# Designs tried in a protein design run: designed miniproteins, single chains, continued (2). Part 56

Each design is a single chain, and the fold is of that chain. pLDDT is the mean over its residues in the fold that is shown.

## One batch from the design tools (miniprotein)

Design m5917
Fold by ESMFold2-Fast:
Structure m5917 (fold): chain A 77 residues (1-77)
Amino acid sequence: SLQKQVEEAEKNVKGAQARLDVVTALGTEDVQKALQQSPSQGQAALQRMQQLVDKAQKELSEAQDRYNDLKSQLLRS
């Protein structure tokens, strides 16, 4: 049903947001630890964090778009 699709899409949004939050938190800790070793290690950790954050943000954006589309369809039915 459309309602079930909306519920699954909402779970996907929450999952994507949680993933982004985890990647950001762990990445920030890794960057702080790496910076204590050297500036170059800190920069490498920042680049890795940015790549993971960018991927997680894209996944969140896609999940949010699908949720909004399905919710719009449900409200019109």
Scores: mean pLDDT 87

Design m5918
Fold by ESMFold2-Fast:
Structure m5918 (fold): chain A 88 residues (1-88)
Amino acid sequence: MEEKKKELEEKAKELKEKADLLRQVLNNPSQVDEAQHAKALEIFQRELARLQQEQPELVAANPRLTPQLVLQSLEEEAREYEKKAKEL
């Protein structure tokens, strides 16, 4: 049971780090190096592809808010993993 709790906490931490990196690139692109920018773009594209498959209408209705929708999705996933870890 402790191993499952640690796995959920690690997944939550990873998702938060991905959201933080994407937020930094979107808000302050000049303060992020090329490697961090490339990583943030990869994270954005992968999460956007998933969101388009799961909620295509939401993405289509809000094309200019797509980066914010991706950030919200990552933050919500992290929060759900934290909640599951606490319930174990």
Scores: mean pLDDT 77

Design m5919
Fold by ESMFold2-Fast:
Parts: C-alpha cells; sequence; structure tokens
Structure m5919 (fold): chain A 81 residues (1-81)
C-alpha cells in the first residue's frame, strides 16, 4: 500500500504542477493586457490587470511549492521500500 500512497502523491504533484503552469500563463496574459491598456492611455485598467498578474504569480508559486512538497514526500516513501 506504500506504493499506492507514493503514486497518489505523484498524481497530486502533477496536478499542482499543471495548476502552477496555468497560473504562470494567466499572469503572462494579464501582463500583456496591462501593457496594451497603458499604450491606450487606460491607466486604471492597466493597474487592475497588473494586480491580477500579481495574484496569478502568487498562485503559481504556491502551487509549485505544493508540487515540490508532494514530489518529495513520494520520493521519501519510495526510498523506504
Amino acid sequence: KKKEEAENLKKKAEEYEKLSDFYRTQAQHFRELAEQARKEGDEKTAEDYEMNALVAEGNARRYQKLADEYKKKAEEIEKEM
């Protein structure tokens, strides 16, 4: 059952990696939208997109940390087999 536990932790790590990638892509998209809004003279919309980018960047870092933690837990279980 330890093998099953390690497999479940690896699946969780993969899910969190995908979420991290998703939020990285979202952050980049919001950064691009903010730049476009600034070029059009819409500073308020640019600031809103910049804040959304910061939130997405924070989420990406959080999910990457979770992915790394779950991957490490799976490796620790596998080393004890």
Scores: mean pLDDT 86

Design m5920
Fold by ESMFold2-Fast:
Structure m5920 (fold): chain A 75 residues (1-75)
Amino acid sequence: SAEELKRLQEELELLQQTKKRSLQTYQENTQKAQELIKNGGSQQDIDELQRLAQTAQKMAELGDKQIKELEEKLK
C-alpha cells in the first residue's frame, strides 16, 4: 500500500509535468503565430504554428483528465 501510494504520487508528478510542458508549448506557439501575423509572416507558417498550438492544448486537456482521475484514486 505505501509503495503503491508512492508509485501513484510519482505518476501524478509526471502527468503534472507533462501537462505543464503542453501548456507552455501551446502558449509559445500561439505567441509565435501572433507575432508572425503582426510582422507579415507566411500564412503556411502561421497555420502550422496554430495547428501545433491546438494539438498542445488538446494534450493538456487530456492530461488534466488523467490527473483528476489519479487524484481521485489517491483519496
Scores: mean pLDDT 88

Design m5921
Fold by ESMFold2-Fast:
Structure m5921 (fold): chain A 62 residues (1-62)
Amino acid sequence: YKELAEKVVQLLLDKGYVNSYSFVYSLGKDNIKKFMDSTPGFSDLSDEEKDKIYEEIKKRYG
């Protein structure tokens, strides 16, 4: 899940939803999961897998 977490964070930066890595965690779990729900390649993941990706984001950027 580390590589998927890194891809989610990079996409959030690329799309301008956050302006730095330090602000990714401040979006909160619900907003990050909603972003994954709307993003091709992540929308097909289970809710449990999206939770695991969020926990990796939290560990690296929280």
Scores: mean pLDDT 76

Design m5922
Fold by ESMFold2-Fast:
Structure m5922 (fold): chain A 85 residues (1-85)
Amino acid sequence: MNEKEFEETVKEIQKEIEEAREYYEEGDLEGFLEELEEAAKIAEDAIKKFKSDPNANKEYIELLEKLLKDAKEAIKLVEEEIREK
């Protein structure tokens, strides 16, 4: 259960990142930001769900927290770039 849910969550995050990349290549920074925010939300929701499960694999939580941190850092950089335009 936890492994399958983790794998499905990672695939959803990867899909949003791939869609974000397409917006970036098109010069749509607002679309890029929206997809990164969706990826971050998926990671946050998954972290909350796994933390509520006493049988959750702590390594999966740590990996999701790292993905969330990386996504939030990217969001901040993109928001700064949009403001400079």
Scores: mean pLDDT 79

Design m5923
Fold by ESMFold2-Fast:
Structure m5923 (fold): chain A 86 residues (1-86)
Amino acid sequence: MMSREAVLASIEAFLAAAPELIEELKSLVGDKSVEAQVKIVGAEVFVIAGRQVLAEGRALGLPEELLEELERAIRELEKAIEEAKK
């Protein structure tokens, strides 16, 4: 398990990166190129990493407000991925 400080830094990094990824994914709606598919897969991997960090944060007893913020960001990114795949 990562240290509390490392988990907090990972959450901060995820929350900073997620809005930019969501905007990029919105630009890919209807784009069937290989480049668009690679970006979508990258976002899916990022979601998996975010879910792992969320689980580690829960195990460490991090503040519920922070965990809810992370879960919301993960859900928003998952929705953007689903829309980009259409």
Scores: mean pLDDT 84

Design m5924
Fold by ESMFold2-Fast:
Structure m5924 (fold): chain A 115 residues (1-115)
Amino acid sequence: MSLGEQALATFRAIASQLTPEQLGKVVRGLRSLVEQAERMVKNKDDEAKVTVERMLMLGGLDELVAWLEANASPEVVAQAREFAALMREMIRTESPEKVLELLREMLRIAEEHAR
């Protein structure tokens, strides 16, 4: 199983356990990450711009995890930390296009659960 497949499976498990408020926060966070990934793809020939977007995405992911640590159950927090570790690896190592497609699929999953 690829890192992306593991992240999607973990994300589906998390999404099914979130409250409507938590799910709304996750959807907003994912939309921001998708926009950053779209900028990475647009600027993929500019290493400096790609590096900046990867750094911003890692920061946004860390902020989302910190919010869940303050607002979610310990079980959800543990799963979110495992998920974040997989996402940090993919954001750091995968092509901009692969990161974008993964985040779009996650956003689709979250929106299906969000109403």
Scores: mean pLDDT 85

Design m5925
Fold by ESMFold2-Fast:
Formats: C-alpha cells, structure tokens, sequence
Structure m5925 (fold): chain A 68 residues (1-68)
C-alpha cells in the first residue's frame, strides 16, 4: 500500500484535530508501527493506547481502511 501517503494523511488529520506537527508525526509513526504488528482490526484499541482524542477515532479508522 501507499504507506507514505497514509502517513502524511494521518499527520494532516491529527494536526486538524489540534496536535502540533511534531506530535502528529510522532503519533502517526507509532500508530502505523502498531497497525503493522497488531492488524488493522485493532486500530481503535491502538488509538486508545496512544491516548489519541476519542473525537478523532472514527476519522482515523476510516482513513486507515481507505489505504488498506
């Protein structure tokens, strides 16, 4: 898949959700790493582990599905 495209799309969505670029990039990197280890079906659990604001969970999960 387009992993670089997904990474940049995750960063943009997290920034729109109020995170700094540095925090958004760090969080997107960790999220992608955990998705590769645990599978896309655990995306919501991973977002909870990473303390991502709950308001962003639906949009982030749909974004992952689009790139999967």
Amino acid sequence: GDEEGLFEALVELLREGGLSEEDARRLARNFLKLLKQEGVEKAREILEQLAVPASLHDALVELVRKYS
Scores: mean pLDDT 85

Design m5926
Fold by ESMFold2-Fast:
Order: sequence, then C-alpha cells, then structure tokens
Structure m5926 (fold): chain A 66 residues (1-66)
Amino acid sequence: SEELKEEIERRLVRLLLEGRISAEQAQEIGKLINEGRYEEAEELVKKLVPDDEELIETIRKLKKES
C-alpha cells in the first residue's frame, strides 16, 4: 500500500539522518520500492542495515500485499 511505502520512506530518512546509510543508498532503496522490485530492496537493506528488523519487516509486508 502507499501507507507502507511512506513508512519505508520515513524509515530511510531516519537512517540517513542517523548516518547509517548514504543518500545514494537511500535513493536506490526508494527507487527499487517505487519500481515494485521488493525482493531486490529487501536484499539491499539486509546488506546495508541487517539489524533494522522494522524496515525489513515492512518491505516483506509490502511484498505480500502485492
């Protein structure tokens, strides 16, 4: 849903502000989500922030909804 996508975007902004990901990494994840490439987005998130269980779970929910 759009609400889940907004939640992902909000989480990416927080990670960027915390210095845990770069602007380029945030843009790439956001692009994959907007393109419906949820498997690739999940894999990229697991590589960059494997401890962010909330972001991973939200992407999985979006993938199941699709």
Scores: mean pLDDT 85

Design m5927
Fold by ESMFold2-Fast:
Structure m5927 (fold): chain A 84 residues (1-84)
Amino acid sequence: MREEIRELLREAYRQQEKKYKTSIPEEELEEKIEKMIEEEKDPARAMIGAYAVAGRLEEALRLAEEVGDEESVRAIRELMRKRE
């Protein structure tokens, strides 16, 4: 799980770099990813956040439903509706 969260966050930040023509040093990027993982304290919530940041809202929704995080389920469904 932690490695999957790191890869998703790294992918999301790299896509943002390409889209906005910005550059984040790899060392700062890795530090930011680790801080996000630590701040969540709950690995499931960290993964939900990583999926959402990566734009993988369907995967974020499924995980939120599996762990019973009703607040995240509502937030993700709202984001999905706005995307349509």
Scores: mean pLDDT 70

Design m5928
Fold by ESMFold2-Fast:
Structure m5928 (fold): chain A 81 residues (1-81)
Amino acid sequence: AAESIDPEQLAKDVEDGAREAGASPETVQRAAELARKDPLKGVMLLIGIAITKELLKDETDPERRKAEVDRAVENLIKSAE
């Protein structure tokens, strides 16, 4: 591998990123679990979460933002599985 990936640290980073973005506890748990089982998919999730946060940065309604983040992260998990 060109770079070393720590699966547990990556899973934590994905969990923290998804939670900070406003994802539901269920979505956060599934994202972290996927990163723990497949670190390369975890990197893709982390990037996708960062993009989702940037796209939704101007959304001022926390409930709408949370729903859109959950939807986006859920779709990322399904595409990565």
Scores: mean pLDDT 76

Design m5929
Fold by ESMFold2-Fast:
Structure m5929 (fold): chain A 88 residues (1-88)
Amino acid sequence: SSLQETVIRLAETVLRLAQTEEARRLAEEALELARRARTPAEIAEAARLVAEAAVESLKKAPKELVPTLVGAALAGIGIELQAELELR
């Protein structure tokens, strides 16, 4: 689905821009889960991990990366909410 493809791209972005070992770990987990996702719940979980990875990176990010990481965090939260609402 296009939503899954979007989460994969976001996970790849936060992995590439990871500023800490924890951010990298969260992004790697998000990417693996996004690629294997078969349900909206798994897509929501991957999107949540994208947001967590982006927020973790923001703690150490240079100013130039802040807009991209904020955008990734907000996109991850939005996709998580959308996917969770589709489960109801």
Scores: mean pLDDT 87

Design m5930
Fold by ESMFold2-Fast:
Structure m5930 (fold): chain A 99 residues (1-99)
Amino acid sequence: SVEEEMARLLRDVAEQVELWIKEYEKLSPEEQEKLRFIAVIQLKLAARHIRELSTPETREKVDEAVRLLDELSTAIMNKDFEKVKELIERIRELAEEIA
């Protein structure tokens, strides 16, 4: 279903960003900058995919998911890793509500 696909994408994003943060602390400043840029691009692609899954029934959940992914992108670029961890948890909660 569309809901199952959206929930899977959100779980995948949360897992990837969590793994990314763990690796990030071990990288050089140049590698950290590159990884933040790659992460933001991946989040924009995920948000685009989720928008394409929008139906009248899923619209509110799609809008919430896209907003959370946008906030996550901003937190990553601002190096606000406390906010990133909070947003990962909220994304996982949304995925469980949808599934």
Scores: mean pLDDT 86

Design m5931
Fold by ESMFold2-Fast:
Structure m5931 (fold): chain A 90 residues (1-90)
Amino acid sequence: EVEELRAEIRQAIADMEKALEDYKKSKGKEQNKAITEMNKAISRAIDAAIRYARLTGDEELEKRVLDLIKNLGSLTPEEVIAELRRILDA
């Protein structure tokens, strides 16, 4: 379960990085598709991170996940990716 959740977070990070690249290379309708894929990846990453923090019982990890959720609306995609990587490394 824990390793499955870590793998899901890693996959979501990879999907976010791809969506960010696609967005930067695209214009018009393709940019909208990249935004949709980015939002899906963020949603999956947050869900997996919440479950991961709950299963580990790590107080610092739980705090990092809660801080990420609280600040989601004010973070860039690059900052969300950076926070997810810190969550995996904590």
Scores: mean pLDDT 83

Design m5932
Fold by ESMFold2-Fast:
Structure m5932 (fold): chain A 65 residues (1-65)
Amino acid sequence: SVTQEAGARVRIVGLNLEAGGERVELRDDTLHVYLEPRDPAVNERQIAEMREVAAEAGLRLEVHL
């Protein structure tokens, strides 16, 4: 639903900011996350969390490094 997608987007924006990312875009059923890999271990953890959040909302996640 639109509400579930909006909630997932808000959570992913927060996680992306924690990972040093600058932008999140929803295109069709895919959330595009843009971030710079400054700390690989932190980035891997945050990407995994964002992937789970997107999956719960029925969305795909695509990460741009």
Scores: mean pLDDT 71

Design m5933
Fold by ESMFold2-Fast:
Structure m5933 (fold): chain A 92 residues (1-92)
Amino acid sequence: SREVAEKLIEIAKELELEEKKELWEKFLKEEKVLSEEEKKKLEKLYEAFKDEIDLGDLKAFLEALKEGKSLEEAIETIRNEELRKKMLELYK
C-alpha cells in the first residue's frame, strides 16, 4: 500500500533526526581533544545546523574530528556544498 510506504518514510525521517541528535550530544559530551575556543565554535555550529545536516555528512564530520583533524578540515568533509559554505562562514 502507498499509505504504508509513506508512513514508513515518515518514521525513517524521525528516526534519522533522533540518531543525529544523539550523535551530536554524545560527541559534545565526550570530546576532550578540541581547545576551549574550538569547542565553543563547534557548539555554535551544532545549534545552527543540527537539523540541516544529513546523517552521512554528520558521521563524516564527527569522524574527521575524532581522527584529529581541525574543525575547519572537518567542515570540508560536508558533501552538501551550501551547508559547507554556511558552516565555514559561521566558523570564522
Scores: mean pLDDT 77

Design m5934
Fold by ESMFold2-Fast:
Structure m5934 (fold): chain A 88 residues (1-88)
Amino acid sequence: SHAELRERFEQLLKEGDELMKELAEAVHKKDKEKFEALLPKAEELVEKLLELAEEAERAGDLELAEMARRAAETLRGEVEKAKEYFNK
């Protein structure tokens, strides 16, 4: 249902917000080990957001599909910024 997909999206957004806070803290503290531990969680969350986008698109909720893809791209971008920081 639309309500179930929306609730799943809201939960994934909350997980993304917490993960981005942890990524920012790891960068601020120069904690490479913490950063590396967060990478699998970020990858899993991106995958879940993209899976939600596919389900939303099949359900005809193109707006939710776009929001989920944009959330995945935002998280992926923050991870790439952190990777650049720790690789230099």
Scores: mean pLDDT 87

Design m5935
Fold by ESMFold2-Fast:
Order: structure tokens, then C-alpha cells, then sequence
Structure m5935 (fold): chain A 70 residues (1-70)
């Protein structure tokens, strides 16, 4: 479904941001780290809102994706 594809893309974006966060720590760029952390929290909130609005058949799949990736 289009919603499951959107959740998958958001999880992939969060994963890429987590890798950028590691690089920011290694570089001592704590301003960049704060920006990355804020973006990851925005993505998590967006996924939670999609879960609330999801068809009942998709909710269990989305919850499993959240549990496996966060």
C-alpha cells in the first residue's frame, strides 16, 4: 500500500540520519547533531500519525516496522 511505502521511506530516512549523526559526533559538530536528532524525532512523530490514520489491516504491519527499527 502507499502508506506502507511511505512508512518504509521514513524509516530509511531516519536510518540515514542516524549514520549522519555518528559522523557529526566524530567531527565534534554538536550543532549538526542537534539538527539531526530533531529531524529523527519529527520522522518518528510522522510515522506515529500515519499509524493512527492507517487502515486497520495496515496498523499491525506499521507497528511491527516501528518495533523492528526503533
Amino acid sequence: SAMLEEVEKLIEEADKLEREGVRAVLAGDFARLQEIQARIEEIKEKIRELLKKAPEEDKSVIQKMIDENF
Scores: mean pLDDT 86

Design m5936
Fold by ESMFold2-Fast:
Structure m5936 (fold): chain A 82 residues (1-82)
Amino acid sequence: SMEELERKQKEAEELIKEARELLAEGERRRQAGELSREQARELVILGAGVTLAELQLKYMPENAEKTLEKLKEILEEIKRLL
């Protein structure tokens, strides 16, 4: 339903916000020398994934369910990395 789609869009928006907060924390840790070069590179790739998901949500909102699933995966990887 359209209502279910709108709910998933809002859930994806909240996950993007959470991911952006964690990425900001990761960048602070990188600047403090608390991340390895490998962890820092993974964080950049995950950040690019969040940006792509945000663009997909904006331009292809009908795919919100798939975007939400991908954001959940990315968020788990960011949490694993930090």
Scores: mean pLDDT 89

Design m5937
Fold by ESMFold2-Fast:
Structure m5937 (fold): chain A 64 residues (1-64)
Amino acid sequence: AIDELRLASLVASGYIAKELSEEEFNSLKKGDIVEVETEDGVKKMRIVDLVEVDGRYYAILEEV
């Protein structure tokens, strides 16, 4: 399990952490390409990790 500090460290390293529902977390896999709505519009991002932190689910994303 990755704690909140590890998650924050990944974001500081240039990755985007997106909170997921449990259903999204169970349907997505590492290496999947997902479209994410951002302030800069819809971006295609690759899932580099999927993590659970304190009962919350996150995808760690990198822009493709």
Scores: mean pLDDT 75

Design m5938
Fold by ESMFold2-Fast:
Structure m5938 (fold): chain A 85 residues (1-85)
Amino acid sequence: MKEELIKKLKEVKEKLKEKLEKLKKEKGIDYTLGLPDEEELDEKELIQTLITLLTEVDDEEYKPLLEKLLKKEKEIAKEEEKKEE
């Protein structure tokens, strides 16, 4: 799971990087400065980062991936709730 999430985050960042580099050239703002390194993130952080990026992009192509990640986030939250017992 973690390797798959890292690969997907890198793929999304690479596609978004070209768009962000174009925006940096046109507007002078580097939108990549606030993005964490995917290798520094755990599985939960990778899922949350992907959800945030995919939500910002609002691309129909990424909706199935976003839905899958939202489901996984809910499963993690449910497991954390059980640990509070």
Scores: mean pLDDT 66

Design m5939
Fold by ESMFold2-Fast:
Structure m5939 (fold): chain A 65 residues (1-65)
Amino acid sequence: MLEKLKKIYEELKKNKASKEELTGVKALILIELHGFSLEEAAKMLGISRRTLSRNIRRVKEKFNL
């Protein structure tokens, strides 16, 4: 999973994707790599847990994760 998330993140950066999509993928990478909770990842990224949850949901739906 982590390699797939890193590949998605690089594709999103290359395609100038929205900050919301980049943030969602970055949070998933942090959770996989470091075992962060959703709240911890949200604090690290400077957004609310609700916003991060929505961003992650959109990324999972878009990339069938």
Scores: mean pLDDT 79

Design m5940
Fold by ESMFold2-Fast:
Structure m5940 (fold): chain A 71 residues (1-71)
Amino acid sequence: STAPQVFVSPEDPETGKRTVVASAPTAEQLEAAAREAIKSDPRIDYEKAKITVLPAPGGTYTAVAEAPVKP
């Protein structure tokens, strides 16, 4: 599939944070998809989320976001 793929992890019991993982053929689509997933989840504190975009095997990109839960 050429569409962005997005996965949001369960809350980490140690840190109270969720990890958002996204994969897409371009870094721009990846950034947008990851940010949209974070904004769309009312349990996640968007303002404190950090997104890292990394190259993945096969010429695609992967983003990992560390997203704390809202108080």
Scores: mean pLDDT 71

Design m5941
Fold by ESMFold2-Fast:
Structure m5941 (fold): chain A 92 residues (1-92)
Amino acid sequence: INYLISLAGMLLGEEEAKKLEPKFLELLRKGRQQNLPLIEVLKEAIREIGKVSIGAVKKLAEYFERLAEVSSDSETFKELADYARKIVEELE
């Protein structure tokens, strides 16, 4: 979750990222209570970012696509990139 907060700050600016922090913490808490995989919590966070800025989610998709090529956690980043692209299509 700190990873997505950091990315939100970079993409939206620190003020908008701070507005999303309580929502991200709530999503993490609910995910923990419901035993949801972390990736599902991250997908919900991406959707919340998309409600603020479609452009930010497009940049997130590109960022995750690049990380998938260089990271040992390639499968997770590919899934996050695909989900971000889906959110962009849903919101446009």
Scores: mean pLDDT 74

Design m5942
Fold by ESMFold2-Fast:
Structure m5942 (fold): chain A 61 residues (1-61)
Amino acid sequence: SLVDRVLSLILGYLAEGKESVLVQEIADRLKLPVTSVLRALQQLEAEKRVVYLGGGRYALP
């Protein structure tokens, strides 16, 4: 699913030493609209699998 793809990408970036990931970076990498990625991130945040830090940035809890 898109939610699984977004989560896997975030986990990959954080494993490489990033502290957080921008919605735009995820959208660019997956070649998807920001709105589609944001919907998936909002679902992951509701499930407490990511946290929103403001300014379009997400990280793990």
Scores: mean pLDDT 84

Design m5943
Fold by ESMFold2-Fast:
Structure m5943 (fold): chain A 96 residues (1-96)
Amino acid sequence: MSLEEKKKLLIDALNEAKRIVEEAGRRTGRYDVAEELVNILDEAIKIIEKSDEFGLVVAGTMALIALTIGEKHEPELAEAFRRARDIVAEALNKLE
């Protein structure tokens, strides 16, 4: 897999994670938490666009940590954050 293919794979996963988080925010009315997490995911995407292999893993891992913390602290959004986390984790595992 090329660096550009790895970037696309992670960016696609992060965009799907953002979609899941935004939908959960709308469903629960927890826009405050959803917007904060979407901003973190957007920053991860910006880092990935400008990064080498190391930066991809760092940015993806930071997104994964944020979603994991969100799941633990926000019970109403926990299922959505877990689903988003699993998508990001699967993408990271494919980078090897």
Scores: mean pLDDT 85

Design m5944
Fold by ESMFold2-Fast:
Structure m5944 (fold): chain A 70 residues (1-70)
Amino acid sequence: SLKEKRLEAFKEIVDETGQRLEADVKAIREKLAKGEITPEQGGDELIRLFVEHTGELGRRYEEKVAELEK
């Protein structure tokens, strides 16, 4: 059914964007641990990262739903 296809598409996009988010968060944590950035800089990078990933998740979901409705 279309509902099942939408759910599968959502899970796929969440998994893909989630994996990239986890990798990017890990990279920021490693920079913090090495003293390459300050805690304040790390916080700013995390906020930017979450905003970017949220926007990409929404965009990719909208594109996939449009494909499934044809």
Scores: mean pLDDT 82

Design m5945
Fold by ESMFold2-Fast:
Structure m5945 (fold): chain A 66 residues (1-66)
Amino acid sequence: GAAQDEALKLIGELLSLLGELFELEQRLTEARDDPALVAQLEAELEALRARIEELKAQLKALPPNP
């Protein structure tokens, strides 16, 4: 139904952000010898995690399919 169609769209957006999250985690691992870059990447990672949690909240707010 319509709720499932909306859920699939939100899931697609979530998967895209998870891809960005994996790339940032990889960059963070490789940048461990640069404290300034590590701090910048950690801030970006935290912002991405916040966006992911917002999308999860939107998905949970959709009415359940009976």
Scores: mean pLDDT 80

Design m5946
Fold by ESMFold2-Fast:
Structure m5946 (fold): chain A 80 residues (1-80)
Amino acid sequence: MKKYAEEILKEIQDIYDLLKPKLTEEQQKVMEEMVEKIKDEIKKGLENKLSIEELKKRIDEIIEEANEKLSELHGKELGI
């Protein structure tokens, strides 16, 4: 489980690092919040011995929430 969770986190981090120069400050905050939530869920999963399938579902939900926030910010900046 830990290996799988770390691989997902690394993949998301790598994507964020590639996109960061093109992201607004608001979008960067959304991505950082997503990464932190995934880290917290991994920690909880390890402590509670969650299955890989349950961990995947929780991570997917976090990613979906982040995508919704990013979609709301698409084509929008802090200024209108």
Scores: mean pLDDT 71

Design m5947
Fold by ESMFold2-Fast:
Structure m5947 (fold): chain A 84 residues (1-84)
Amino acid sequence: ETLEFSEVEKEILRLIAKAKEELDKGLTPENIEKAKEYVMKAFELKRKELIEKGSPQSELDKLEQEEKEAEKVFEELLKKVEEE
């Protein structure tokens, strides 16, 4: 099996790059929300890929846990910036 990225994996990487770009512009509520949207979209695409691949429920559960942790990090960052 080749170590080449699928089109879905390439799109996930593009979304993560866009999230980083938004945060690099400055830690503002608008930029953090946009970064969160890109990261959540990347998780959605990964979940769809795992389902189509027939991945076991344990892999889907792990992805859901990782998504929840990422969402929490963005929520904490937003709260900190909005209170300053």
Scores: mean pLDDT 79

Design m5948
Fold by ESMFold2-Fast:
Structure m5948 (fold): chain A 75 residues (1-75)
Amino acid sequence: SAVYEAGMREAYRLYGQAGEYVQAGSPEAVDVMRQLVELLRDLRERLGGDLREQLDRAVEVGEKTYQDLQARLAA
């Protein structure tokens, strides 16, 4: 699916950007990670079937990472 491929490319770009902010100790990592989770949720709602299960797991991992970064960088 072109939608899935484009969405995953953007997700990887955001994940890389979040990683750069984490290395810099920047709270902006939290905002970028929030954007990534929102993108993954949006893709999950637009895509059905087997792709939804994969995106459910990606959202769960992303939400956990977002919470961990928020605790580390927004304190």
Scores: mean pLDDT 83

Design m5949
Fold by ESMFold2-Fast:
Structure m5949 (fold): chain A 68 residues (1-68)
Amino acid sequence: SIAAKADAYKKQIQQYTQLGNDALSNGDTQKVQQISDDLRRLSSQAFEDGFTGIATQASQLSRQLRES
């Protein structure tokens, strides 16, 4: 269902948020870059699936990780 897909994307963003913050706290720049790249892919996939809001959240989180 469309709701199940949205929930799956939201869970992935939540997981990436936690992992990204942990990587930043540990100074793991390689991990931060990897998570940022994964979030860009997720943003593109969510946009193609019609979840514009989710895509925007993933894109913004990706940028925040790169800018920190």
Scores: mean pLDDT 87

Design m5950
Fold by ESMFold2-Fast:
Structure m5950 (fold): chain A 78 residues (1-78)
Amino acid sequence: MSMKEVKSEKMPFKEAIERIKKNSDSYTVFEEVEGEVILFYGDAPATVYKAQSEYPDARIVAYGRKGNELYLILKLKK
């Protein structure tokens, strides 16, 4: 119950950052990128595993946290 289901959505980087800013108690941006990114969000361990499983080649460009919930922005390499 206290963990959220892991979700993923493709969206422009700017939109993904606005979602993190709105929904997180803290956030970090490692890299500003242009164009489309993938936002993963949900329970922190499950979110990391799902992102790595679906997009092993992607790099993390930003993340945010709210309690046990993680917001993770990934940029595909190709």
Scores: mean pLDDT 78

Design m5951
Fold by ESMFold2-Fast:
Structure m5951 (fold): chain A 92 residues (1-92)
Amino acid sequence: SLKDKLEELLKKGASQAEILKEFLKSLGIEVSLEEAQLILDAINAYRLSTGQEPLTKESLIEELVKDPYGFLALASYLLQEKDPELSEKLLK
């Protein structure tokens, strides 16, 4: 149902930040749209630095479903210096 819910948001024209915020809410993690965008910007910068393409809405949903905790761990690591409070919030 979570995958279906995220795909429904995609079909309704939701932003990547809105999709990520809804995903995090399903895990009990409350973030603003601004915080969700900071997470996406950090992940995309890392992906570009490692020779990967930036996330699309579709590839974001795929990554969140495939490895939710790996995504959160990477995001937390990348945000440690820029936003330590957000970084801590993403850890369980």
Scores: mean pLDDT 86

